Designed miniproteins, single chains, continued (5). Designs and how they scored, part 20

Each design is a single chain, and the fold is of that chain. pLDDT is the mean over its residues in the fold that is shown.

## One batch from the design tools (miniprotein)

Design m16664
Fold by ESMFold2-Fast:
Structure m16664 (fold): chain A 94 residues (1-94)
Amino acid sequence: MEALEKAIERIRAAARELGLTDEQVDRVVSALKPVLEQAETPEEIERATDAAIAAMRDVYERYKDKLSPDELANLITAAAQAAVERVLAEHRRR
């Protein structure tokens, strides 16, 4: 799905803008890609991607001065994954 490839590119770009290393960016993508692949429409993928990026930016601004780079990357990954799962769950309720 072309929308999925664009979503992954947007997530990679956002993670790099937040100062994550290439290895940390790959971990974020590896966590989010299987969840995003469960989306049934391009609009659902776009909405989930927007939520993930917003969650990543929120965590970064709150904790960038309080956590180590690895702890920050792990929290960013967890928050982004939770945001994607929340958006997809909202669309599965019928």
Scores: mean pLDDT 84

Design m16665
Fold by ESMFold2-Fast:
Structure m16665 (fold): chain A 89 residues (1-89)
Amino acid sequence: MKEREAEELYRRGLELEEEGLALLEPLYNSSPEASMENFEEGVAKLKEAVRLYREANRLVPRPEYAERADRVEARLQAFLDLFSRAGSP
């Protein structure tokens, strides 16, 4: 039961991570689709992905859950640093 819950949370996190990165990638590449709305939505999705990975790791401790959470959190911080003037401090 708990293993299935953790896998479901991890799967949800992967979906949100993919969606969040898709929203943030145009900002990094200075594409015409870049917008503050996409930045806010992308950041929110990455924060939720980290939360889901942390919850999955709490239910069933696995290196892949913890390491993925750490990696996405570090990437999120890099995006926040890039746009610190927009509301990070």
Scores: mean pLDDT 77

Design m16666
Fold by ESMFold2-Fast:
Structure m16666 (fold): chain A 95 residues (1-95)
Amino acid sequence: PRYYLAIATGASAATAAAAVEAALAEFPDVSNVRITVRGPEQTPLVLAEFDASEEAARATAEAVRRRLEEAGGVSVGVRVFRSREEAEAWLNSRR
């Protein structure tokens, strides 16, 4: 099934983009990566999609989260959703 990967970070847009690009380069099945920023005080919002089992989707989210945390200086939330709309709603709630 298709899953949507949502990432919210407390880093600057440039720092977050670099960290996300590096982390996701290790997950070639993750596609259609979009990075958006809303206002100067909001964290960069990242949305991507991939096909996986539920177990693999959760494992991928956890691996991405760990990779971003290991990069340092980034407070990060990573979740997977069954719909893009749910992922976008979660990102909007995180600011």
Scores: mean pLDDT 71

Design m16667
Fold by ESMFold2-Fast:
Structure m16667 (fold): chain A 59 residues (1-59)
Amino acid sequence: SSAAERARLRQLVESIRRELEAQQETLKNITDPAKRAQADAQVARLEKLIAEYERKLAG
């Protein structure tokens, strides 16, 4: 893959990691079970995206 594609994937991972940190901070303050379930699902999606992009960077 091109150096430009790899640079873009790294920027995407960085962006998603920032979003993950923001979601994790929000999760610390949630007492509503429905909102907590939604936040947990969002965290799981972001972690999956990071893993997918890191796999592309490794291969």
Scores: mean pLDDT 83

Design m16668
Fold by ESMFold2-Fast:
Structure m16668 (fold): chain A 87 residues (1-87)
Amino acid sequence: SANEEKAEELLEETERRLVGLYLEIAELADQGAPVSEMEALLAEMRRVGEETLERLRELGAPQEVIDRFERGVEALLAAMEALIAAA
């Protein structure tokens, strides 16, 4: 359906955005940037994930797709928190 296509496109766009934020956080950590700058990007990752989850629900995405995406975002956020804590 059109909503299934929109959900797939949204997931692909969101994955690209999250990868971009991941790379920026990793670069800041490598450069020894202030923790506050990395925390701001981490907060942006949380917002992107939350907004995407809401949009997936609005589009009527299957619960399995929503749960899988949510688990992926939680794992990514946990990894980024660990990276920032080690910086």
Scores: mean pLDDT 89

Design m16669
Fold by ESMFold2-Fast:
Structure m16669 (fold): chain A 88 residues (1-88)
Amino acid sequence: SSVDQLHQSIDRYAQSHGDTDLANNIRRLIDAIVNRDIDSAVDSVRRIIDIRGPQQTQSILSVISNAMGRNDMVSQIRRILGIPPLPS
């Protein structure tokens, strides 16, 4: 699946670039979205913001939303954290 491919790509990136903390929090976010666990998803996004900042986190959320087809849940996460959607 596209989600499995996304996980594999994140793992390879983390191993080659030392971004293991970012990769782990993205994996946790994906798992939380799959399980519809909004609290864990929000906590994972907060940690990603701490690592990469809000602008990069917004880009990551858009990629995950597209890959998983979960615009509804990602929009809810954005509302809780006050993150605006990307323009166009």
Scores: mean pLDDT 75

Design m16670
Fold by ESMFold2-Fast:
Structure m16670 (fold): chain A 59 residues (1-59)
Amino acid sequence: MEESLEAGEKAVKGVEEGRKKGSASEEDAQRGIELAREAALKGETPEKVEAAGALGVAG
């Protein structure tokens, strides 16, 4: 769970950085952040947490 929460924080920062670079819209970034946080809270593996964030941004 601790590792999942750390992965969630890292995924959120990655999505925020992508938004600042213009590679993702604010709406897509918000979705990515929400999915990453949800996966982290559920105790998913770090890999799944990062994948959830990326899938949320990609749509």
Scores: mean pLDDT 73

Design m16671
Fold by ESMFold2-Fast:
Structure m16671 (fold): chain A 63 residues (1-63)
Amino acid sequence: MSDEELREFIREEMRRRGVDERFFEPLTKFILEEVKEAEKKGLLKVPVKEYARSLIDALAPAF
């Protein structure tokens, strides 16, 4: 999956959860970095999109 595809997926998931657009860029960047770090460390036991979704589910209620 490309960074562009993952970034678009993250934005769409945030939009579905009603996150304010002013937080899209900083949250997308944070989630991208977290996903990339987990992938590099071999910690991903699920597909990249599923891991990204779990992070969004944890963070979105605060925004």
Scores: mean pLDDT 79

Design m16672
Fold by ESMFold2-Fast:
Structure m16672 (fold): chain A 95 residues (1-95)
Amino acid sequence: KVEELRKELDELLKKFNELYKQYIDAVKAGAPVEEIYQLLKEMKETVDKAIEVLKERIELSGEVTPLDRLLLHNLESVKKFLDIQLKVQEKKLAA
């Protein structure tokens, strides 16, 4: 179970990195607001799931490493950034 959660977390982090590359490329290309919004939404869903999986793995292992704490803090910071960006894009879509 712990190893399954580690694999799931690794896959989620790889997916996030790929979505982030697509997001940067879309922004540079001047992509439509709807496309940027969809990428931000998928990135947020991926980060939310990564936080959930990381917390579950920590709980099951019974140990929290300094690296786990740093990763959790970084993921929560990214989530906050994505929440702000999603609200900005939502206002543009409503206009």
Scores: mean pLDDT 85

Design m16673
Fold by ESMFold2-Fast:
Structure m16673 (fold): chain A 68 residues (1-68)
Amino acid sequence: ALAGNGAESAEEAAERIRRFYKNVLKIDADVEVASETETSATLVARNLGETYFLERRDGLWYVVGVER
């Protein structure tokens, strides 16, 4: 989702995804950073059964995959 792209941290990407769900879908998504490295991160939306895969490109984080 575009909502997670261009974040300066994995936590900011998680917050952007939470805001997207709240504002667009009216759902309180429990999105947490499950793992983080210098170049990759995994976010888990526990209450939705969704996993987001992120990569760091040019200092910013981008969502590159979603599993449901």
Scores: mean pLDDT 77

Design m16674
Fold by ESMFold2-Fast:
Structure m16674 (fold): chain A 101 residues (1-101)
Amino acid sequence: MAEGSTTGRSARGPTSAVIELDGKTYEIPAPASLGPYEAVLVVKASSEEDLKRVREALAAAGIEVVDEIKTASGEYIIVAAPSGNLAAAEEAAAQLKKLIA
């Protein structure tokens, strides 16, 4: 796929974030405090080297890595957000861990 919008961004305050990972759609419950235009990024890395590259790219864009989740298949899922949205990203990471654990 061309890079799809892994958007936690939405108009008019949705109650959930829809994230596409590896062709599967995951609906993560969003806190009621999430307003419109919250940006939460979920990125997949297939190796530790890719993980490093993703971390560097996010840091260069001013985006903070909130959590890194290693799957049973050996892949890494990175949850990140701009500094103003770290609380939303922390909640998204906690929900995602429950879905893939």
Scores: mean pLDDT 59

Design m16675
Fold by ESMFold2-Fast:
Structure m16675 (fold): chain A 60 residues (1-60)
Amino acid sequence: MLAELESRLGDTRAPGPGEVRLTVKTPAGEVRYLNVPKDQLVEVIQTLLDAGYTLLNMEA
């Protein structure tokens, strides 16, 4: 999970239908963006928080 999410960080496109755009701060202090399917949103947020990321914003 986490490695797959990290490979998707830095996505600059707008979220597609059924996606939410997350703005996160990495453990290194860098701001990154990630588009996540709504049905995976809770799991992805929990995975990132457990890995030391900070959730800064969430947009549909």
Scores: mean pLDDT 75

Design m16676
Fold by ESMFold2-Fast:
Structure m16676 (fold): chain A 58 residues (1-58)
Amino acid sequence: GRALLRTALHELEKVGPENLTDEQFASLKAALLADYPDLDLGDTPEELLEKLKELLAE
């Protein structure tokens, strides 16, 4: 649910998107897509962070 999106946003902000490994990014994106398969989550941690901020502002 939205709690998963909020947790993902919080962890990305805490770690910093630039500090996320490719494996960590792939795992996080896969977990989010399992709940939200039609979401465009971007192709980089920075894009994912921006998409999560936009989604949670609504």
Scores: mean pLDDT 78

Design m16677
Fold by ESMFold2-Fast:
Structure m16677 (fold): chain A 98 residues (1-98)
Amino acid sequence: LTPEEEADVYLALGEIYNALGKKDFERGDYQGAAESYEKAADMYVKAAELLEGEQRKIAYTNAANAYRNASIAYEHAGDTEKAQEMREKAKKYEELAK
């Protein structure tokens, strides 16, 4: 795969995990939602590392948003330590997206 093709696969996986996280959260499976959102964010980070310019910036923005959603879901699950870790990652990738 070219770097661009590999990035497209990671972006697609990010969207799938993000959708799963949303469905799990709506069903009250906060632990499952948090894990899915975290996986989505990790996929967006991998995509960003293969991309350049505006596309990298967008991928980091998507990663930051997914980590923020994971933080909220971990907080609902009672996992305060994981929630804090996800908030810190969200801030990191928000800064990288600037």
Scores: mean pLDDT 92

Design m16678
Fold by ESMFold2-Fast:
Structure m16678 (fold): chain A 88 residues (1-88)
Amino acid sequence: DLKEILEEISGKLIKAYMYRGMARAFEDVDPELAEEFRKLAEEAEREYERLVEERLPEELREELREAREKSDDLSLLLEKLRELEKKE
């Protein structure tokens, strides 16, 4: 089911952005914890890219790739994932 795949992809994307935000927030307070969050963000990003490449049809992968190249706004990217769900 495309909906379940897109929800899983959204979850990984949210994790990546959340950990990246935490890394930034802790940079001056706890640099070691900030580095840990950067690594968690990289792992979530890797899982996101794997799901996109392995589980999405090629046409939808291209649209999502273009959306990410144009914007680093999590809200807009989540809207794009919702749009892709409706195209099936």
Scores: mean pLDDT 82

Design m16679
Fold by ESMFold2-Fast:
Structure m16679 (fold): chain A 93 residues (1-93)
Amino acid sequence: HMTLKENIDKLAEKAIEEIKTASPEEARQIFRDLVRQIALAIRIEKESGVLTDEEKKELLEHAIEQVRRIGKAANLPDEEVERAIEDIKEVFE
């Protein structure tokens, strides 16, 4: 079974490929959809009670890295990317 981290990687790779041929508005929507999917997946996994504090930290760091990577690929303003990162952090806090 694919881990949450591997699922996040797969979603990010798909988003990056779609962004390569997307308009600026489409790229922004792809980014928003990805952030929503990542946040939901993390929330579900966290609420299962299975994750250790170390695993939560690793997942948070990994999710932040992927969000920054896709935001850069979509040419989004730093402020929009940082807001998405704060939304992800809230899921763990």
Scores: mean pLDDT 80

Design m16680
Fold by ESMFold2-Fast:
Structure m16680 (fold): chain A 110 residues (1-110)
Amino acid sequence: MIGSGVLSGTVKKGEGEATLTVSGFAAGTHTLEAGGVILGENSKLPGGVNAVAEGVEMPENGTATATAKVLVGDLVEPGKAKVGGAVAGLDAQGRTTSIGGLSGTLEVVG
């Protein structure tokens, strides 16, 4: 399945939590793994971003919203930051059932 993901919220530099919303993924319980680049409005260089949410229950043809553990690279300065990348949905056996593009905006603090 091809769907989409949006990462949003306020995170501190290093480790934090944000909201991951995915749409158009296969139904059932998934681990969501998202990764890509993050570019702060005040940053000269992009950083890496990773987000993981476990035990996310996907409805058929619906949207799921979960709290994800987020790692933001140290080069991202505080302020609004745009995220771009990919998100995958993994089943209980660790098989990828769904993939989507990742977008979003995070407020970075710290």
Scores: mean pLDDT 81

Design m16681
Fold by ESMFold2-Fast:
Structure m16681 (fold): chain A 87 residues (1-87)
Amino acid sequence: SSAEEKRRLERLTKSIRNLLLLQLDWVAKRHNADEAQIADARAKIDGIVQELVDSLNLQQLEDLINQYAKYMTSVTHDPEAVEAARA
């Protein structure tokens, strides 16, 4: 149903945003990024999320999130943080 598709899209949108934020936090800590640099990067995340949602169908978004979560687990070595971001 259209209501189920909307709910699925909202869930996937939240997942990709949270994974991007997790990657930002991970990169920022490694590079001692200041608050202004973090704020600028966070603003860019909203644009990336919107572009992905507008360009990809639900299955493509789900596949991207699955691949991105695996990548984040491999680089962070923190599967609990990745799963929390994905939920």
Scores: mean pLDDT 86

Design m16682
Fold by ESMFold2-Fast:
Structure m16682 (fold): chain A 88 residues (1-88)
Amino acid sequence: SNEEILRRVEEQLKEIAEHSEDPEKAKEIGEEAVERIREALEAGDLDAVIEAVLETIKKLSEIPMDQKGVSLLVALAIDVIGAVIDAE
């Protein structure tokens, strides 16, 4: 469901922010991502969901993170893509 996908994304983005050297900036990027993903999911636009995730990863990659933060970014990408495929 859209609510379950959004919950997973929100949880992952919050955890990523905790492993960021700039948690406040990471939270801001995450909040923007969640809103964009919500709108795309409501529209049934899976391409827009993937684009939002990729843009978010690019923005978050500009913030220095520990190894756990980097690992969580990769996990987020895999999880969201998997959820989009499963929504078929």
Scores: mean pLDDT 79

Design m16683
Fold by ESMFold2-Fast:
Structure m16683 (fold): chain A 80 residues (1-80)
Amino acid sequence: MSEEEELEVELALAAMQLAVLKNILKRGDPTEEDLEFAKKVLERLKELMERASGPLRQEAQALYDEAEKLIKEMEERLKK
Protein backbone atom coordinates (compact mmCIF):
# COMPACT_ATOMS: atom_id res chain seq x y z
CA MET A 1 0.00 0.00 0.00
CA SER A 2 1.06 3.62 -0.37
CA GLU A 3 2.12 5.59 2.74
CA GLU A 4 -1.17 7.56 2.54
CA GLU A 5 -3.22 4.32 2.31
CA GLU A 6 -1.30 2.91 5.31
CA LEU A 7 -2.08 6.08 7.31
CA GLU A 8 -5.78 5.82 6.36
CA VAL A 9 -5.87 2.18 7.59
CA GLU A 10 -4.12 3.08 10.87
CA LEU A 11 -6.53 6.01 11.43
CA ALA A 12 -9.51 3.72 10.76
CA LEU A 13 -8.14 1.21 13.28
CA ALA A 14 -7.69 3.97 15.89
CA ALA A 15 -11.27 5.18 15.28
CA MET A 16 -12.58 1.63 15.81
CA GLN A 17 -10.54 1.29 19.02
CA LEU A 18 -12.01 4.57 20.33
CA ALA A 19 -15.52 3.31 19.46
CA VAL A 20 -14.89 0.18 21.59
CA LEU A 21 -13.74 2.37 24.51
CA LYS A 22 -16.84 4.62 24.19
CA ASN A 23 -19.01 1.48 24.27
CA ILE A 24 -17.27 0.33 27.49
CA LEU A 25 -18.05 3.70 29.13
CA LYS A 26 -21.73 3.46 28.03
CA ARG A 27 -22.05 -0.02 29.61
CA GLY A 28 -20.34 0.77 32.92
CA ASP A 29 -17.15 1.86 34.64
CA PRO A 30 -13.82 1.31 32.85
CA THR A 31 -10.97 -0.75 34.30
CA GLU A 32 -7.36 0.41 34.75
CA GLU A 33 -6.57 -1.88 31.77
CA ASP A 34 -9.09 0.04 29.62
CA LEU A 35 -7.41 3.33 30.63
CA GLU A 36 -3.96 1.92 29.75
CA PHE A 37 -5.29 0.82 26.35
CA ALA A 38 -6.79 4.29 25.75
CA LYS A 39 -3.40 5.88 26.53
CA LYS A 40 -1.73 3.58 23.97
CA VAL A 41 -4.30 4.67 21.35
CA LEU A 42 -3.55 8.34 22.20
CA GLU A 43 0.22 7.76 21.77
CA ARG A 44 -0.38 6.08 18.37
CA LEU A 45 -2.58 9.00 17.25
CA LYS A 46 0.18 11.44 18.24
CA GLU A 47 2.61 9.54 15.97
CA LEU A 48 0.02 9.49 13.14
CA MET A 49 -0.44 13.27 13.42
CA GLU A 50 3.34 13.74 13.01
CA ARG A 51 3.32 11.53 9.87
CA ALA A 52 0.09 12.86 8.31
CA SER A 53 -0.55 16.06 6.34
CA GLY A 54 -3.59 17.95 5.08
CA PRO A 55 -6.97 16.23 5.57
CA LEU A 56 -5.45 13.10 7.16
CA ARG A 57 -3.68 15.23 9.76
CA GLN A 58 -6.98 17.01 10.54
CA GLU A 59 -8.66 13.58 10.96
CA ALA A 60 -5.82 12.38 13.23
CA GLN A 61 -6.09 15.59 15.31
CA ALA A 62 -9.87 15.10 15.72
CA LEU A 63 -9.36 11.49 16.86
CA TYR A 64 -6.56 12.60 19.23
CA ASP A 65 -8.86 15.22 20.81
CA GLU A 66 -11.58 12.55 21.16
CA ALA A 67 -9.09 10.13 22.79
CA GLU A 68 -7.96 12.85 25.26
CA LYS A 69 -11.60 13.47 26.30
CA LEU A 70 -12.18 9.72 26.75
CA ILE A 71 -9.05 9.36 28.89
CA LYS A 72 -10.14 12.26 31.13
CA GLU A 73 -13.61 10.68 31.56
CA MET A 74 -12.05 7.29 32.36
CA GLU A 75 -9.67 8.85 34.91
CA GLU A 76 -12.60 10.62 36.64
CA ARG A 77 -14.66 7.40 36.79
CA LEU A 78 -11.70 5.42 38.17
CA LYS A 79 -11.30 8.00 40.99
CA LYS A 80 -14.71 6.69 42.19
Scores: mean pLDDT 83

Design m16684
Fold by ESMFold2-Fast:
Structure m16684 (fold): chain A 85 residues (1-85)
Amino acid sequence: EKELLEKKAIAYEQAYKGAKAIVEGSNSEEVVAQSARLMTQTGTAEATVATQKLAEAYENPEKAAEIAEEFKKKAEEYRKKVEEL
């Protein structure tokens, strides 16, 4: 339903913000912590997976750009599904 798709979109939108902060090297610890908190509030399986990948990006910054692009594509995909309803 629309509400579930919206929560999935929010989870990936927050994941992208966290990963982008890691790539940009600005306040990444604070932004990642905030993104993880907002993702967990959605209560979705997608939030769990995204949180794990965000942690991987934080520990391995060389992967952060690839992970950020993946999160961006997923966020856009779910947001489009919400808009089509």
Scores: mean pLDDT 82

Design m16685
Fold by ESMFold2-Fast:
Structure m16685 (fold): chain A 90 residues (1-90)
Amino acid sequence: SPKEKAILLFRALVIESGAYYILRAAKRDPRVSEEQREEIEELARRVEELVKETKELIKKNAPLEEIKKKVEEAQEELDRMAELYQKLLA
């Protein structure tokens, strides 16, 4: 339904915002090495690509289950990104 697709789009945008926030925090943190920054940037690119794929699935009116699966994949990559950033600061 249009309402369910709107909710999935909102979830994708929240995931995109979260990845941007972590990346920005890592870039500003002098405790994060250049190598660690590049690793976080690579994870951020993976989240960005999955969110882009989610938007394309919505645009082409793909089945709800396909859109949901792509949002879940984006969330899993964001969670990995957050866990990595937390470990780098420990």
Scores: mean pLDDT 86

Design m16686
Fold by ESMFold2-Fast:
Structure m16686 (fold): chain A 92 residues (1-92)
Amino acid sequence: LEEAERRGFEAALAAAKAGKSLEEVGALMREAAPESPLAQAFGDYLRKEISQSDVARVLQSRFPEHSLAELEAGVSKAVAALKKAIENPEAV
């Protein structure tokens, strides 16, 4: 599960750095980690199919000690990082 999540986020970051749109990044994240509910939900959010709150609810099922507001802030931070990577792609 953790390896699947890591794979999904690594694929998303690589796609973002390659100049892909957020929707394409979301699709590639879903393809890279089909077994991760978190990667699937985050990918759907990037594709505009679900809300940020829906992703936070998936996270809360795994991290019940965190408030929904804290998890929503975490989702916002992750999306901001991906947007920054898309706007400033580095050649590798």
Scores: mean pLDDT 76

Design m16687
Fold by ESMFold2-Fast:
Structure m16687 (fold): chain A 92 residues (1-92)
Amino acid sequence: DIEKILKMLEELYPKIVELLETSSLSDPEAVAEKIVEILKEIAKKHGVELTEEQLEAIKARIEEILRKYGESLSPEDLAKFIVGSIMEVLTS
């Protein structure tokens, strides 16, 4: 259900921004794990079912984004990139 995914991602975006503003990006794996936990809570609230394979793929993509762009992009732009990558995994 694309509408549920979009509503989930709209709620997720500001929470990722807040996390990135308050977290050290020196441990991309730990930050990615926290983002995945927030995603799981919001997905459950919106009735979006996530598989373990999707969660692992999302975590890996977030870690890669943070490693490559964590020092060069704003929290807002990092969160947009992360949300876009989540959308790709959920719609592929």
Scores: mean pLDDT 86

Design m16688
Fold by ESMFold2-Fast:
Structure m16688 (fold): chain A 90 residues (1-90)
Amino acid sequence: MTVTATGTLTDPVTGHVYETTATIDVDTETATATVVDTVTGETAEILSVELRSEYNPVTKKLIYTVSVTFRPVLNPDTVYNSTTTAEVDV
């Protein structure tokens, strides 16, 4: 089963908004991600994708957190980290 998590990050230097879309395979506990500059439509360079999972005993849901490190298209000398979350019923 796959779950999608989406987040946004504004580059403070360029003002461009980057959209991160992470696809999580809950069966293998793996994630892939894409980061797109929403102004230009260009794909940013992804340096790392990290998946973490945490069980919330109050809500009885598994929370997936995807941390994506990327270089902005118009500011490639800088590295940003975007974090997105998805909740899955167990």
Scores: mean pLDDT 81

Design m16689
Fold by ESMFold2-Fast:
Formats: sequence, structure tokens, C-alpha cells
Structure m16689 (fold): chain A 108 residues (1-108)
Amino acid sequence: EIKVKVYAITGADAAEATRSAVEALEQVKKDIEKGIVPAVIVAPNATEVRLLSLEVKKISDDEYEARVTAEVKSADLGGRWLRVEATARYNKKEKKVEVELRSDYQLP
């Protein structure tokens, strides 16, 4: 059974975002060791995060893909909701993960 955890990286500035990323990275390392697939969302100045969907697909006996879609509420836009997606590809044999991020706000 493959488990997925979703992480949100938030921050009002580069220093806060860096701290958030470091904390997420430490937990991500532990999860990979346990065979948990991390999916990471980057949401600067986010006040709220809402999970919309989580899909896990078996690509091969050793490869899995997790796709996460979320809405994040940003203080930068006066409390507007933004859609963000993360795709994580996990290789069970190598215990490696690759993460791809997409945001409708950052990629109009």
C-alpha cells in the first residue's frame, strides 16, 4: 500500500518561505524512508489550504505517481483562492521522488 502526504510551503517573504521549505524537507526525508510519497505545494502568503483531490497511480511495480490539487487562500490577493497542483513520482526500488509544481496564479 502506497501512502501520500501533502506539504504546503508558505511564507510572507524569502526568509520565511526558506524556513517553511526546510521544515517540509526534513519531514519529506523521513516519509520517503517509510515509503510515503510526498507531494509539495508552494503557496507564498497562504492563510488557508484546502485539498481538492488526491490521485495515486501505479505506473509499474516500483513506480507510483501522486497528483494533488489544492486551493490556497493568499493574503497577497486580498484573500482570493488560488488553484495549485503538485505531481510526485516515486521510485520504490531507489527510494527517490521527483516533484513537479504548477500554479494557475504563477503561470497565467
Scores: mean pLDDT 67

Design m16690
Fold by ESMFold2-Fast:
Structure m16690 (fold): chain A 76 residues (1-76)
Amino acid sequence: AAVEAASTMSLTAAKQLALEVIRAAEEVARKIPDEEKRREYLERLRKLRQQVLEATSVEEVVALIGEALRLRDEIE
């Protein structure tokens, strides 16, 4: 899975994987019909994207991938 793959990667590769996961979640979030919920999820995903870019360890990136996957599941 994405979390397991990222944990064995270099920091750069893990960040690239995390950004792809976040992008997929953003596409799902843009389809939310409720404007307030859509804004909330897009803001949370934007924050995750920024945290991925600023992350200094693979462990941090793995945690952020997990957060993005949880958000995607919540949106459905």
Scores: mean pLDDT 81

Design m16691
Fold by ESMFold2-Fast:
Structure m16691 (fold): chain A 78 residues (1-78)
Amino acid sequence: MEVEELLRKFIEKAFKGLTPEEIAGRNFSKKGKVTEEDLIEELKKMGFSEEDARKIIEYLKEAQRKGVSLADLAERLL
């Protein structure tokens, strides 16, 4: 399964009913308070396996290194 499909399902489950602008407003206000452990736990609650959760986290880290924000990802995938 492609990482983009996993990430899309993550955004749809975690932020169901929220627009990309609402996601940006909420998550950037808490910038730096979301740990890797918090993300793994949240992803597992959404029904992702630990392996898939780690793949999503790796992708998010790589996107962040390239200057791509969570809001940009949500806008492109939703």
Scores: mean pLDDT 62

Design m16692
Fold by ESMFold2-Fast:
Structure m16692 (fold): chain A 107 residues (1-107)
Amino acid sequence: SKEKMEKAAQQQLEGSRQGIEANRELRREAKERAEESEDEKVKELLEQAAKSFELGEEYFRESAKIFEDALKNGPTKEKVREGVLLHASGTVHYINGISLIKAAEKL
């Protein structure tokens, strides 16, 4: 139903906004740690993590735009699906960034 799609879009919009903030903060932290690192391998992994979080932030922003449009101009199954797929892509890059930080911490 339209109401169920609107509720799903609202919940996904909030999730995507949280994803933007989380990736932005982790990107900042990864960059700072990279700049402070004397180990070139640690630095490279942290710079890769920062890039993964940057990509995650961009996907969550695009997801948020789709859900904002869906809520303003009417949700469709196609718009909700597009927003969900962009959110999933943001999550993959977020997980990649976390994995790279963990790899750096094991060195």
Scores: mean pLDDT 90

Design m16693
Fold by ESMFold2-Fast:
Structure m16693 (fold): chain A 65 residues (1-65)
Amino acid sequence: SYLDLASEYLVKGQLDLGLKALEEAYKLDPEAAISEGQKLVSFFKSIGRQDLAEEVEKFLAELSA
């Protein structure tokens, strides 16, 4: 699924590919994509990857604008 791809790319630091997969997931199911994105933000904060957490948060705000 696009959500699985987004998670895989983002945890590998492949930001552009991960955010693109998250956008495709949002087109299919916005609620599921936002929920998974928020979980990824929490995960990155928990492991000290504040940089990735901020990028995902910005992108989630961009999707809902």
Scores: mean pLDDT 84

Design m16694
Fold by ESMFold2-Fast:
Structure m16694 (fold): chain A 87 residues (1-87)
Amino acid sequence: MSDEQKVQLASHLVRASEYLKKGDIDGAELELQKAREIAPDSPLVGGAWGSLLYAKVTGDYEDASERILNMARKAFEDNPKAMAVVE
């Protein structure tokens, strides 16, 4: 995965997190779908989808937002360009 693809992926995960924090589940799903189009086999993207699906059961979308952001921070910790989007 290129640095530019990592930046785009980080951007979609941040926007998904922002939509979840607002309770806009449809907006979050669209952003996660865009992330999947960039990196379909990514464990990070799979984990983000898992967090969203779990939140649909629990109703805790702020928890899902924080989980997605924490996964992105860990995944991009060695990439300053992608981390600038997550921070």
Scores: mean pLDDT 83

Design m16695
Fold by ESMFold2-Fast:
Structure m16695 (fold): chain A 55 residues (1-55)
Amino acid sequence: NLVDKIYNTYSSLRLSKGQLVQERDKQVAAALQANDQARAEAIRQAFDRLLKELP
């Protein structure tokens, strides 16, 4: 699914917590600007999972 694809892409990049927050916000904003609410929600879910897995 889209959430898993986004999660796998960004988990491979080994971004810091700050970088993940910045990238999430940027991509959510871009999806909303494109009027793609489903993509915006998938981005939030994938990045929230990544952020919860960080120590």
Scores: mean pLDDT 83

Design m16696
Fold by ESMFold2-Fast:
Structure m16696 (fold): chain A 85 residues (1-85)
Amino acid sequence: MTPEELAEEAKRAAELAVKYAEEYKKLKADPTAPATKVAGAALRAMGYATEALLLANRLKELGHEEEAEEAVELARKAGFDVRIR
């Protein structure tokens, strides 16, 4: 992958992590939501957050620290928002 493609993938993974973290919060607030859907949203958020962090570390190694920092910030925000019981 080019550094540009890597930056796009890192940002996409971070955005998906935030999206699923928000979905988890909405499902958790809904008393009719199945526990499996709540857990599924949390797992997806964590998976994408992990992917974004790994890609961000690679971007830092390639000297693209600004893009890496943006992806890390978004991914960690998703991780802070996701709390599994």
Scores: mean pLDDT 77

Design m16697
Fold by ESMFold2-Fast:
Structure m16697 (fold): chain A 62 residues (1-62)
Amino acid sequence: SKGQEHVELGKEYLEKGDLEKAVEHTNKARDDGELKGAGEVGERLVEAGAPLSWFKAPTVAG
């Protein structure tokens, strides 16, 4: 899915140390409904030093 593509890109940018782009793709994955994958990458990004303020609030669709 499109959301899963953004999860994979978020992981790739995290491995490269580009935290800003990794957060951008993590936010896009969440917007596309890939909440679990986006959450997992997001936690790794926070551990790597990305501020919580860079992340969008989760949109709960039910």
Scores: mean pLDDT 76

